# Ledger of designs, part 104: designed miniproteins, single chains, continued (2)

Each design is a single chain, and the fold is of that chain. pLDDT is the mean over its residues in the fold that is shown.

## One batch from the design tools (miniprotein)

Design m7458
Fold by ESMFold2-Fast:
Structure m7458 (fold): chain A 91 residues (1-91)
Amino acid sequence: MPLEVRSGLEELIVELLQTADKDGDGVVTIEELRAFLKALGYSLSDEEVEELHAKYDKDGDGVIDIEGFREFMADIYRELGREDLAEALLS
C-alpha cells in the first residue's frame, strides 16, 4: 500500500492500530506494541519497548489510544525520513 499524504491516512492509522491491537479493545498495550514492533522488523529490549509505550501513553492510563498511536507512527515516519507523513498524521 503506497504511503501518501491524503485523507486515507486516517484509515491507514486505524488499520495499523487494528494490526497492533491483537485483542480488539481499540487501544495498544505494552505486549501488543512489542508484537507490532517485532512485525515491523524492530528488535528491541523489554526496557526499550516499555520506554516507548510510556512515551505515547500521554494520559497515563496504561494503554496507548489512537492519538498516542498516531504520534508513535509519526515518529516512525520521521525515522524513515518521511516528515511529510509525520506532519499529516499530527494535523
Scores: mean pLDDT 69

Design m7459
Fold by ESMFold2-Fast:
Structure m7459 (fold): chain A 89 residues (1-89)
Amino acid sequence: AAAELAPPSEEAMKLIREGIKALDEGNYEEAAKLFKRAIELDPDSPFPVLTAAVAIASITDPEKVRKFYEALGYPESAERRVKLLEEAR
């Protein structure tokens, strides 16, 4: 296959780093927007998608999960994740 896995561009890497920082600050809406932008800039790289998935998995607060998924444009996925977190308590 031709270039099956490409490394992320410098611009996508910058957005990923800024998204991780936003997560650390508790700004889930900003983090989601940054990850979404990184995915749009470098769709052939798995790094933005994998980083977003790890970020979502690290969020244990149902309200923060909802905001993150809404900002990514997947509100229906937020309810599924929230349900799993509520059932684990």
Scores: mean pLDDT 67

Design m7460
Fold by ESMFold2-Fast:
Structure m7460 (fold): chain A 60 residues (1-60)
Amino acid sequence: MMKIAVAKVDVNSSAPAFLSFKKGEKVAVLKEVNDEWVLVKSLTTGKEGYVEKGALEFLE
């Protein structure tokens, strides 16, 4: 089962490698890169990008 997380805050990024999302949006965790950053896929837009772990509430 894919690990799912929910955005705790709004994130706006113009950088191509980073994902933008609104508070409450769900993402699928693809890879944990390090202790601070994860690679995720937006379940709303289908876009992939890096996001800070502190911006996410991890579910299952």
Scores: mean pLDDT 77

Design m7461
Fold by ESMFold2-Fast:
Structure m7461 (fold): chain A 59 residues (1-59)
Amino acid sequence: MELYRAKKDYTAPLPTGLSFKKGEILELLKKVNENWWYAKSLKTGKEGYVPVSYVEKIE
């Protein structure tokens, strides 16, 4: 499982996007392009598109 941490809060403008809070853990499901990934929130179980610049890899 490829895990990322939210660097800051994000409110998705569309229902296909995933909203999250700083520090939330996201599972990377698919790298769609350079700016957007498809991820799942481990807190809520919801999935959606996230901006790559808002997340960092967990070592």
Scores: mean pLDDT 84

Design m7462
Fold by ESMFold2-Fast:
Structure m7462 (fold): chain A 72 residues (1-72)
Amino acid sequence: DELGRQLLEAARAGDVERVRELLAQGADVNYQDSVTGDTPLHLARRHGHEEIVRLLEENGADLTAKNYFGET
């Protein structure tokens, strides 16, 4: 899922507008990175992007999802 990969990058970078565009295009809000298991929510939380955290939560992000290191 290319949209999912782009959503991970946008969430990590703090690009709020890009996150909105990708979600509108049907990007999986709960997409997991194949190496780390990180979701967009994990990356937004790790990098302190509070507006993106809220946006992902509003769009159905799984708040209990764990990456491959057991992090939520």
Scores: mean pLDDT 86

Design m7463
Fold by ESMFold2-Fast:
Structure m7463 (fold): chain A 68 residues (1-68)
Amino acid sequence: EFKEAFRLFDKDGDGTITTEELGTVMRSLGQNPTEAELQDMINEVDADGDGTIDFPEFLTLMARMQKD
């Protein structure tokens, strides 16, 4: 399920999505994060400032949302 949703936004097949696509991906999975929650998540995964999220980082975010 997560892999399929990620694939829909990984148009280039590089195994990454942009931080701007994170909200859209989460919405497609039935999540509805606020802009503040999205910004907090982006800051945690994009600490290096490259503006991309790989699949393992995405799974980590999903696991944390389910716990919290």
Scores: mean pLDDT 70

Design m7464
Fold by ESMFold2-Fast:
Structure m7464 (fold): chain A 98 residues (1-98)
Amino acid sequence: DVFDLDGDGTITKEEFKLVLQLLAEESGRTLTDEEIENLFKRLDKDGDGTISVKEFKEFIVSDEGIDYLSRLLGVTPEELLPLFEKVIEKLKEIRAQR
């Protein structure tokens, strides 16, 4: 539920959708369920419906991942990391409301 990017744990499809929708909103875009699902399938190597935090972290710092996400969200690569940090903080706040 809270994204701990220390490289331990897993991200569910539902958590992944929430993160991408929040990223899109902050960048002034709207993502379709199909766009989110296509990216999830790309990262879900085992087909088990989860992504490891390590795999996701490696993707967002890779040249391929930065290019993919910046194009998907309509932002520059330099804007991607601050946008990600903002969304992670928002998720932590949502989690605190449990």
Scores: mean pLDDT 71

Design m7465
Fold by ESMFold2-Fast:
Formats: structure tokens, sequence, C-alpha cells
Structure m7465 (fold): chain A 60 residues (1-60)
């Protein structure tokens, strides 16, 4: 099933490839290319982008 995470902090994208999110946003983790940066889809906005893994917690 989908890997779901919750945002622990607000994050503002630094590049166009990054995903901005707010604390408490629910994200689907699409890819984990390394331990520090994951590709996610916001379930709030439907947008996709890279997120710092330490800003999110896997819940499912």
Amino acid sequence: GPKIAVALYDYEAKTPEDLSFKKGDILEILEEPNRSVWKARSLETGETGYVPSIYVKIIR
C-alpha cells in the first residue's frame, strides 16, 4: 500500500524540484533515492517534489 508520512515542520522549497509543505500535512512517499531526500506527493495539494526526510515521519 502507499507509504504515508506526516510533516513535522513547515518547509519552503529551495528549488522548483522541491515540495513546500506545512506542519501536519500528509504526504505520500513515492521514492527514497537516499536517506536524506525523498520524493513525495502532497495529499493536501496533489503536488509532487523532493522533501528532506528529517522533516517528515512515516506513519503507514
Scores: mean pLDDT 87

Design m7466
Fold by ESMFold2-Fast:
Structure m7466 (fold): chain A 68 residues (1-68)
Amino acid sequence: SLLTIAAEGGDLEAVKYAIENGGDVKDPMAMVNAMLTGNQEVVDLLLANGAPADPEIPEEIREAVEAK
């Protein structure tokens, strides 16, 4: 939850803090939120810490990703 919120906000320091405090880097929602906000720095940080590169994107959310 903390990692997901940090990824949504696009704050690299908050994302680092969440990871250091036991944030679930494998939570697909963290990557989905980073992708939806277009924050490449957060995406790169999550990938560097073992997050899935291609998370399953729900149909409704896919619309936002397609719009880009």
Scores: mean pLDDT 71

Design m7467
Fold by ESMFold2-Fast:
Structure m7467 (fold): chain A 160 residues (1-160)
Amino acid sequence: MAAALAARKERLRALIGNEVTLNLVLAGLGDLEAQKIALEHLYQLPEVDDRDEHGLTRLHVAAALGNLELVEALLRQGADVNARDDDGLTPLHLAAAAGHLEVVRLLLENGADVNARAVDDPSLGVAGWTPLHLARLAGHEEVVELLLENGADEEARSLN
């Protein structure tokens, strides 16, 4: 178990350039120190669509933590379901990376873009990561199935 989690953390670090966004995904994966950091960020954002210094909203943090009740409450307050952080990640990317199936379902039902791209830098020749890429990389098969059922592009290959 510990070695598989360590190898997963290293792959996520190579993908997520922002240490705070990485810590949110690690919090959703049951990292207790990352969970404390994620809760501190949640309390620093008083308004529904307030953004931190990394462009993260309360909905990103709630989605990363798998907090279904808080995701529902924020969406009822009019939270932007497609809000993007500085890496262009959406709440759906963080829920998919963490494997929070019911949060992924709820975000899609509220009009989350299933094909949202994290970073679209045409100058780097890399297609941006989608929620489906993060779910596959993370090995969340039930989230992969749910994203495909909701029209996730299967040909969204990271162009090697």
Scores: mean pLDDT 85

Design m7468
Fold by ESMFold2-Fast:
Structure m7468 (fold): chain A 62 residues (1-62)
Amino acid sequence: GDLLVEAVEDYEGKKEDELSLKKGDKLLVKKFNEDGTVYAKNLKTGEEGYVPVSVLRLIKEL
């Protein structure tokens, strides 16, 4: 199922397909990539894109 995660720190997207995050933002992870990124939806902004898994923590599996 999809994973509910939280940003553990602020992150500024470096590419057009990357998400910018604020610490405490909740995201729904849709896909894991082998390069250490996930494709996720920011539930606060509604934006979707890639973000490094290193700035996220698992809350629960949906």
Scores: mean pLDDT 83

Design m7469
Fold by ESMFold2-Fast:
Parts: sequence; structure tokens; C-alpha cells
Structure m7469 (fold): chain A 104 residues (1-104)
Amino acid sequence: MDEEALRAAVNEAAPRDPELAVDPSVATGPLLLPGASGMTPLHFAAFEGDLDRVRELLEHGADVNARDLFGYTPLHLAEFMGHDEIVELLRAAGADTAARDLHG
């Protein structure tokens, strides 16, 4: 896309409210280390065990089934770290529970 298409996208995404230009970052999480490794803010919140942050990200439409470059979802990270409350929250939000099956 050329500069005109980019300018239209910028104007339509957050045209009026500079606060919304910052607030879309809330949907991607305050960590704003977007997955350079495919990791989303939801991956980081699930890994850290921050239940409130996971809930906030899900309320803002975070992709619960996003996979990082290693193929892990936020649910995988929460399960690996033993954050049962986050695991339940992610499952309730539509996380692929089949990914939790024991390799067998």
C-alpha cells in the first residue's frame, strides 16, 4: 500500500482521539513488547500470572488462540506456569482446550 492508503488507515483507526491512539495499546497490553517472537501481551500476562491483566486483555478482544513463533498459546503458558485461575479464564474465553491434552 502506498502513502495515501497508509494515511487513510491511520485516519480511520484513531482519527479524532489521540487517547484512543494510546488506548489501542491497552488491547495489546501495557507491555507493548508485541510478539517480535510472535508473543502477544496476552502471552506475557498468562506467563506472569496476572489474572487482572488477562481479563482486561480479553475484554478488549485479545486473540485467546494466538500462537507465538514456538507454537505456544497463552493457555499453554498459563498451564506451564501453573496459573489455574488464568487457565480457567482462558478456557471460558474460548481457548482451544484440545491443546491441553496429554501427549498420548
Scores: mean pLDDT 62

Design m7470
Fold by ESMFold2-Fast:
Structure m7470 (fold): chain A 115 residues (1-115)
Amino acid sequence: VNAQDSEGNTPLYWAAVNGDLERVKELLAQGADVTAKDVAGNTTLNRKGGLGETPLHLAAGAGNLELVEVLLANGADVNAKDDYGRTPLHLAERMGHDEVVEVLRAAGADTSAQP
């Protein structure tokens, strides 16, 4: 469950990036290590892809409320910034995902972090 591909990505990272909530839950139940850090010091669920986006950015922008909650419960950084200085809260607000906005704010999202 913690095996990395040639890019250092875990199955948990790919499931989260793809918005596959059931696969994320399955891997977490199988003991996927959410605390392992890459060479940049990012944990699996805080690893940045292209444009500096974390899985939480993608889930929030997609309005996937349950995945947002699962990621936050497993150590996703609510205030992570992409290469444009955008947080998951900014993406949720831009897309009009009001329930995701409420969950992110309750989790400590910093509104001053938006561009």
Scores: mean pLDDT 75

Design m7471
Fold by ESMFold2-Fast:
Structure m7471 (fold): chain A 58 residues (1-58)
Amino acid sequence: GKLAKAIYDYESSDPNVLNLKKGEELEILEELDEYTVLAKSLKTGKEGLVLKSLIEEI
């Protein structure tokens, strides 16, 4: 998939949402809509929903 990087820290209590640390590298697995992707953290190996506004494609 495409590589991306988190531009902000983000925490959510929703288990379907991926928690982010600024600078964390992600792989975009699937684009779900204009605002949301399914991504995998390359640091933790966890998968979840990510808002596109919180990441930058590399």
Scores: mean pLDDT 85

Design m7472
Fold by ESMFold2-Fast:
Structure m7472 (fold): chain A 77 residues (1-77)
Amino acid sequence: LDEIFKKFDKDGDGKITKEEIKEVMEELGIRLSDEEIDAIIKEADKDGDGVIDKEEFYEAARDPNAPIFHRLIHLVS
């Protein structure tokens, strides 16, 4: 999980943005719509600021009710 977080956290600021998710997915040859990325963020982003911090990332990874987020992790693992 820490290695996966580091793949998305391109600037090392401890936050994952919509733009970073899009960039990583595009690097893997996967095209996600803005709506799909927003759905991923909504499952992990508990404070509604549109970014995923390290704590939210780890909590979403442990949440059995975050299937869209789990699919994202599986795709980059």
Scores: mean pLDDT 76

Design m7473
Fold by ESMFold2-Fast:
Structure m7473 (fold): chain A 61 residues (1-61)
Amino acid sequence: LVGKLFRAVKDVKSDAPQFLSLKKGEIVEVLKEVGEDLLLVKSLTTGREGYVGKSTLEEVK
């Protein structure tokens, strides 16, 4: 998944600084797979990096 582009399927809000908040349709690049349901990503819209739940994303194809 590293280097793949994904988009947020819904608005995602996070209270933790390590987790990235996303708006529906926002495109992210996968930087690292961290666990079963967790990715480290970079938003192409804002340039911010953070953790996001894999279930909140879909691959851009």
Scores: mean pLDDT 80

Design m7474
Fold by ESMFold2-Fast:
Structure m7474 (fold): chain A 100 residues (1-100)
Amino acid sequence: MSGDLAALRAALAAGADVNAADEFGNTPLHRAAGAGHLEEVRLLLATPGADVNAADIFGNTPLHLAARAGHDEIVALLLSAGADPDAKDLGGLTPADLRA
């Protein structure tokens, strides 16, 4: 299912926390990156204060989720925004380990 880009844009314009985490530590950037929502990822990375390296409760960053799902354009975009390619999840896996 495509994400609601208009609702995300409206929430951010209303002052919503770009780094708001759910009960599993998933930020909006985790959800957009894992789901392949490229335009939501672009919007979130353009938002001041967005933590590109936020970790969920398993140590997964948005880059881990994009790499696991094979979203190559989002992987490239996150790396350009300063995502750590050497970040390890709780299993000791980097985003590169999840692509092959």
Scores: mean pLDDT 81

Design m7475
Fold by ESMFold2-Fast:
Structure m7475 (fold): chain A 67 residues (1-67)
Amino acid sequence: DPGEELLKAAEAGDVERVRELLKDPNTDVNAKNEKGKTPLELVGELPFSEEKQRIAILLAKAGAKPP
């Protein structure tokens, strides 16, 4: 499931994996994990870094809802 993989990539701070998953039209950018967290919320939990900034921008451009 691309949405589940996006949640994992966001939690890991994996910019390249997030970018690849967002190219898939089946990826739900607002998917929720078992705790009800979205990819954007998981990225918000990462320490401040360029990876965090890049992923947040990619998700926002793809239509991610703010937390």
Scores: mean pLDDT 79

Design m7476
Fold by ESMFold2-Fast:
Structure m7476 (fold): chain A 88 residues (1-88)
Amino acid sequence: MIEKLAERLRREVEEVRAALEAGDLEAARKHLLSAEALAMGLLVLAPDSPEAREVVRLLGELAAAIDAGDIEAALALVDRLLAALEKL
């Protein structure tokens, strides 16, 4: 279960990257919303996981960067998110 959620979450984060690289902030927000829903599923299954908590924290920072229109910061956070997801 956790591995499938992590794989789906990784795909949504990769879609956020693609949208940000295209300058499509609306598409980035839609994929981020899907990623946030999947990350809440990870916290339900692994509430004490430091890796799951780090993913949720980074998603929150990514949301703030996208809302600010800071594409450079958002792309850096996507890279950190993908690295954190590999530890799940």
Scores: mean pLDDT 85

Design m7477
Fold by ESMFold2-Fast:
Structure m7477 (fold): chain A 152 residues (1-152)
Amino acid sequence: MKEFLKNALERVKKLGEEVKKIGQEIADLYGETGKKFADAANKLVEELEKAVQALYDGDFETARKHFEEAKKYAEEFSKYAEQLAQDLIDAGLTDIANQLLEEVKKAKEHVENALRAVQVGSRVPAASHALTAAEEIKKAMELALEGVKQAR
């Protein structure tokens, strides 16, 4: 139990650093929309890390609050992903735009599943969904960076 939560926390933290690095590259290449997209992704993964830390500490109420904040940033991330995806479609990059939106959708679903799991006291499922959401966010960020580089 505790070893799984520790490993999940370490992996989410590492994914957060990777998302931050990819986000800076997107922000540098894509202007204001890229900066907002990157900022939303960074805040989303930061809240997932804080939620998993709270699960590790046995603090379900703090974990719930951080998953609720993560859900808010997932909505902002989705909004800016849709704006970026439309620009990619307009540039003729429809396949990468659709892949980006699919990964964002999966990340949102896992954030919602993590929140539901913590509400019923399911610590390991909540951390597992948080980790999967962070992995899908990184994949979405990599797709966004590829699309932005090709659209130039």
Scores: mean pLDDT 91

Design m7478
Fold by ESMFold2-Fast:
Order: structure tokens, then C-alpha cells, then sequence
Structure m7478 (fold): chain A 157 residues (1-157)
């Protein structure tokens, strides 16, 4: 079934994170950018089921000593150079995922060791996850990020 296929893929990703973390920290080419598998999957979340699977995977990463290396790996090239998975999660469009899932996704990333004040490079140099939420008009997610320790004075360079 499709559910068995999704469950199998999730278990395979958990095994890769444990046994071969280098495959999840190395950015791979996606158009004119280089994205880690985690960043690519977070950016492509388009359903509650995909969000739930990602949250489960991130909570698994929080149990691994190299989980922070995976979750803080930065993308290369394009306008979002230096973005982490947390930038991608905070920048998700409001119509794609309900607030409760956006909050849980952000929380799971931070629990896995995501740098809440991570800064992008390139065209958006200095942009933080908080700025990504504000640029989307997601004031409730922005307030949540501040409650979790985001620097409210962070600005784009």
C-alpha cells in the first residue's frame, strides 16, 4: 500500500541518518542550487501526512549524536545560499500547512539541534529563520520562534 511505502521510506531515511550521516550533510544539485536531502524534503512539504513524517524523522534525529550536523547543514548557490532546514520550515507558505504543523516542525528541528539564529549567505546574507517567517506574514510562527529564543533584532545584511 501507499502507507506501507511511506513507512518503509521513513525507516530507510532513519537508517541512513544513523549509519551514513555523510549522505544527509552533503548538498546535491537541484537546478542552480545545492540542497541537502533534508532541506529539499522540508521545502517540498505539501500535506499534513508529509509534515507528520518529517516531524517523526526529526524527532528520531534528536536521539542521534550527529543529528545537529544533519539539521544544520547549509544549502549552496541560488538566492537562499546558506539556508538550513529551519529557514525552509519557517519560510513555508501559509496556505501549504496549518499553523499547528508549522509550529511542530520548527519545534522538532530545534529539538534536533537546529540553530534558531542561523544566518543565510549570498543575496539574503544575515537572514534568520525568524525573518523567513516574517517575510511570509506568519506572525504567529514568528512569535513562537521568539518564545523559543530567536533574536527579535536579527536583520538582513
Amino acid sequence: SMEEKRRRLLEENKRIADEHPELLTTPIPVGDEYRTPLIQRVMSINSEEEAEEMIEFLRYLSTLPHGPDIVNAQMQGGPFEGATALHAAAGLPLDRLKLEYRKELVEALIEAGADINAKMKGELAGATPLLMALDQGDEELADYLISLGADPNAKRL
Scores: mean pLDDT 85

Design m7479
Fold by ESMFold2-Fast:
Parts: structure tokens; sequence; C-alpha cells
Structure m7479 (fold): chain A 84 residues (1-84)
């Protein structure tokens, strides 16, 4: 499974990513997609947020998500688009 991720809001604690930036992630499961997102953005989601995002990604449709980095408490928004 592949997703194109687009940053929809500025990340205050990650200067490498700005609103409008995009990148691709790949994984064999929604759980792997979430783990790759955390790695790419240098963030950490809590277990409840990970579970909610995994459930949302099971639909395999384009969708925006508002997430919170548990390290900083900062909210941010991203767009998930399946490439296939």
Amino acid sequence: TKYKITILSDLSHNPNFKKGDSFEISGNSPEEIVAELEKKLGIQLNDAEKASLVTALEDSTPQSQTLTDSKTGEPFSVLFEPIE
C-alpha cells in the first residue's frame, strides 16, 4: 500500500516540512503507514490516536486527518491519498 501525504498546516517543531509539502510512504498495513508517517515527520502519536488513524486508513480513500504530536502537544493536519 502506498500513500501520498500532503502537509496541510505548518509544523511548528519540524522546519523540514511546511504547508503544501508532500512525500510518499509505503507499508503492508495501516499500522506500517502510521509508523512511517511518525518516522518521516519526527513525531509521536499516542496509542488512541494511532488506533483511530489505522481505522480511518482501512477505507483506502483520500482523507484529511488532524493529528496531535504527543511530544509537543501541537496539532497538525495532513492529507492521505492512496496512490494505487
Scores: mean pLDDT 78

Design m7480
Fold by ESMFold2-Fast:
Order: sequence, then structure tokens, then C-alpha cells
Structure m7480 (fold): chain A 62 residues (1-62)
Amino acid sequence: MSLGERLRAARDAAGLSQRELAVAAGVSRSTISAWERDERTPSPATLARVEAAIAGALAARA
């Protein structure tokens, strides 16, 4: 699975829209869309922030 496919799957599992993940991670919705399409790659620091946002949402749902 590509990084974009994995990110989309993780976001969907957390119940987040692209807009909601963008707000939580401190990036634009278009940036999340570009990453999920594998048109751009996040920096390691930004990816860690996105992963933390997804993990937080998953914990809130559990």
C-alpha cells in the first residue's frame, strides 16, 4: 500500500474528514488531499503530527 493509501485508510478508520485531519494536523485540506493521492510526500515532522492526530481520534473513538 502506498503512503497515501495508508494515510487515507488510517484517517477513515479514525472517522475524520480530510478537513478535520487538516485542522488537527495544522495543514491545509488540499495538502492532505495531495498526500492521499501520492502527489506530495510529508516531511517526517509533519507526518508525525498527522499520525498523532489520527491516533488521538482513534483513542477518542475507542
Scores: mean pLDDT 80

Design m7481
Fold by ESMFold2-Fast:
Structure m7481 (fold): chain A 59 residues (1-59)
Amino acid sequence: GKLAVATAPVPKLNEDELELRPGERVEILEEVSETHVLARSLTTGETGLVPKSLLEVLP
């Protein structure tokens, strides 16, 4: 999938969400809505929903 980096702290507010710190890298697995992607953390290997607005897609 595409690689992206968290541009801000991403809180885990629900069980289906992924917690990220600024600068952590993820692999985007699927776009699930207009506002969220399903991603896998490259730091922890955990998967969850992440707001698209808090990610920058790497080229």
Scores: mean pLDDT 83

Design m7482
Fold by ESMFold2-Fast:
Structure m7482 (fold): chain A 94 residues (1-94)
Amino acid sequence: SLGDQLLEAAAAGDAERVRELLAQGADVNAADVMGWTPLHLAARAGHAEVVKILLENGADVNARNIFGLTPLDLAEAAGHKEVVEILKENGAEE
């Protein structure tokens, strides 16, 4: 699906492919079977440009996967300071 392709592109940090998939109507809040969204995967990997694109397209900044983890939780755990600041500026809760 377009959602599965968006999850893969976000995890890989492929900003151009993320933009193309969103333009084709991919759901920015697509989730896998464990509730991982594109924003979770980009934040965990530290892909700041992809994080910005997803947020600009209406990604839920406070989405929780089945483990109760938010994109902010993942970025902080991984030490991705730039992504942490972007998420907080876009309404991520502490």
Scores: mean pLDDT 92

Design m7483
Fold by ESMFold2-Fast:
Structure m7483 (fold): chain A 60 residues (1-60)
Amino acid sequence: MKGLYKATKDQPALGPTFLAFKKGDLLEVLEVVNENFVLAKNLKTGETGYVGISFLEKIE
């Protein structure tokens, strides 16, 4: 699951551990944490944090 993904929904900042993003933002998945979450970087903001896998669409 490492690679480049597109956010399918908006997510506001939910504390210090979860990544904030907007629908259509490009997210680079750095590590798979578990079945539900990955650690990703938002390429627009440069921030890193946890993202629910259900919010991601792979773009190769």
Scores: mean pLDDT 78

Design m7484
Fold by ESMFold2-Fast:
Structure m7484 (fold): chain A 82 residues (1-82)
Amino acid sequence: MKVIYNGYDIDAPDPTDPEGLTLLHRAALLEDEELALALATALIEKYGADPRLKNSLGKTALDLAKEAGHDKLAAVLEKAMA
């Protein structure tokens, strides 16, 4: 589901980012897996971010987490999409 926080759609892609990354996509790309997991979990559970959204390359946050080797985050995202 789409969620609006402070008049900003949490699922909206960043219009200044050529890849159109959402906040959840950015969380999945963090170098620190523990921080990535904490932020992604908060975005989904507290703010209702949609983990199914794709960036301009057709990749979801799950795809980005797998590419970054964030296995624990990938498992959480797979469960959130089920």
Scores: mean pLDDT 72

Design m7485
Fold by ESMFold2-Fast:
Structure m7485 (fold): chain A 58 residues (1-58)
Amino acid sequence: MIGVLALEDYEAKTPEELTLKKGEIAKLLRSLSSDWVEVELKGKKGLVPGKYVRPIPI
């Protein structure tokens, strides 16, 4: 299973985006582009910029 680690805090800019707190680990659902990934955290799904997260095995 693959997750993503939040490298820094990210605040959602649109309703389709997800807010992340530095150090949180979310489930990677899919990569939409080189710049955006869809993740799930605490039952919420949303988009985050790929540059704010690092893929990790979980």
Scores: mean pLDDT 79

Design m7486
Fold by ESMFold2-Fast:
Structure m7486 (fold): chain A 74 residues (1-74)
Amino acid sequence: SRAENAYLVGFIEGGILAGDPERLAKLIAEAEAEAAKASPEDKAAIEAAIEGLKEGAAAKLSPEEALAILKELQ
């Protein structure tokens, strides 16, 4: 689904941005502001992306682990 794809993209981006917590926090804040203005369907996808960003950053995946997840979901 669109929300599942948004979560996955967010998860990978969060993992990449784990080394830059200020930039990650800014991106999350901007996404939350966009979600507040979005349609219900768009809001669900943006919220999934935000959750992905947070979980991806916490996981601190290696590039190999990130690639393995992408292969399982494609």
Scores: mean pLDDT 77

Design m7487
Fold by ESMFold2-Fast:
Structure m7487 (fold): chain A 150 residues (1-150)
Amino acid sequence: IPVLVATPETDPEELAERIVETLRTEKPRAVLVLVRGASEEQVRRLADEVGGLILKEAPDAVVVAVGGDGEGWVGAGLTPESFSGLLGRERAPLVVLVAADTATAEAVREGIVRAVEAGGHATPEQLEAARELGEEVSRAFAEAQERLGL
């Protein structure tokens, strides 16, 4: 999973461009964005702004914000097509923004599942796919925290 680093002061347009370029070049299942020095409210706001920009170039993308307590919020792109894309279409990647200094790997895993559940109409199979992807993103988060000394 590609890992990007941002701060609350990072320009949402610059961050969205970096995410879209990563999605275009690497075609990952997910992109993880570590927002350093950010409150959960700042991460959620950044996800809403960035999500709106990403949707213009990657309309099938799903953007999720995750807080340190395992709360998950969907910023943009959660549609039936995006759910279908998470299960088997190569072009509906998950973009996860996380409060790097307060979140835990467990909170990241749980937040992704809760964000998908909160979007409504998720099937049991879609929730299972969200759990699998949540474990993969949670592992990438833990490895990134260790590497960055967070």
Scores: mean pLDDT 76

Design m7488
Fold by ESMFold2-Fast:
Structure m7488 (fold): chain A 113 residues (1-113)
Amino acid sequence: LSEEEREEFRRLGERALAAGDYRTAFALFVAAGDYSRFEELLARVSLDLLSFEGATPLHRLAYAGDLAGVRRLLAEGADVDARDALGWTPLTLAARAGHLEVSRLLFEARYGP
């Protein structure tokens, strides 16, 4: 990732943290390469494994980085807060995969611009 992309992930992580969403904040900070709060946030999330059990199409396209597909599903009323069997949202999967534009789109859909 570029320095600009890392800075954007860090800003999104700070906003998720301010909203009390420690799981999303953790995924975004890891994507940013910011490990300064790693142990504090790790205590609040499970990192056991990545699973697509219970995943919606939005989860799968978010993880794949398909920006156009994610935008289409959101326009069709896809649940941005949907959780898979491990409690991961599409936003957390996009962040874990390092897809900044998809992560920003999903963050804005969940928390506003």
Scores: mean pLDDT 77

Design m7489
Fold by ESMFold2-Fast:
Structure m7489 (fold): chain A 160 residues (1-160)
Amino acid sequence: AADGDLEALRAALAAGADVNAANEYGWTPLHLAAAAGHVEVVELLLEAGADVNAKDLRGYTPLHLAARAGHVEVVELLLKAGADVNAKEDTTLDPSSNGYTPLHLAAETGHVEVVELLLKAGADVNAKTSKGGLTPLDLARKAGNEEVVELLLKAGADEN
């Protein structure tokens, strides 16, 4: 079948595979599917009870990974499933963690449609990173993402 990977996943879950099993990096199946933009796999994992807010060893959630990659449909699914729109990439296990939110990553990467979805879902437009106090607006400006800059300013981002 053209969807053999989905059928294999369904069979594994039916056989009692742990939908939330994490690898050595703390990545769950939902992290991997969200990072790759595999919409149908994300839907199946969420239906099977995947933890939408699972954090990897660096404190990244599936929403962080989908937002960074620009996977619009995956972002919509994760938000509908109750993903924390304001989750910070922050862990006591990594002193290099910067407290990035999904909105910081989408703004830095220039994913306009993801920025719009996150703001509509109640993302903190003025969220600050832990080490530089950088806002999504600061990251969008540094990256030259003019369309994202305009969206963030319209959404009430501080210009100061």
Scores: mean pLDDT 86

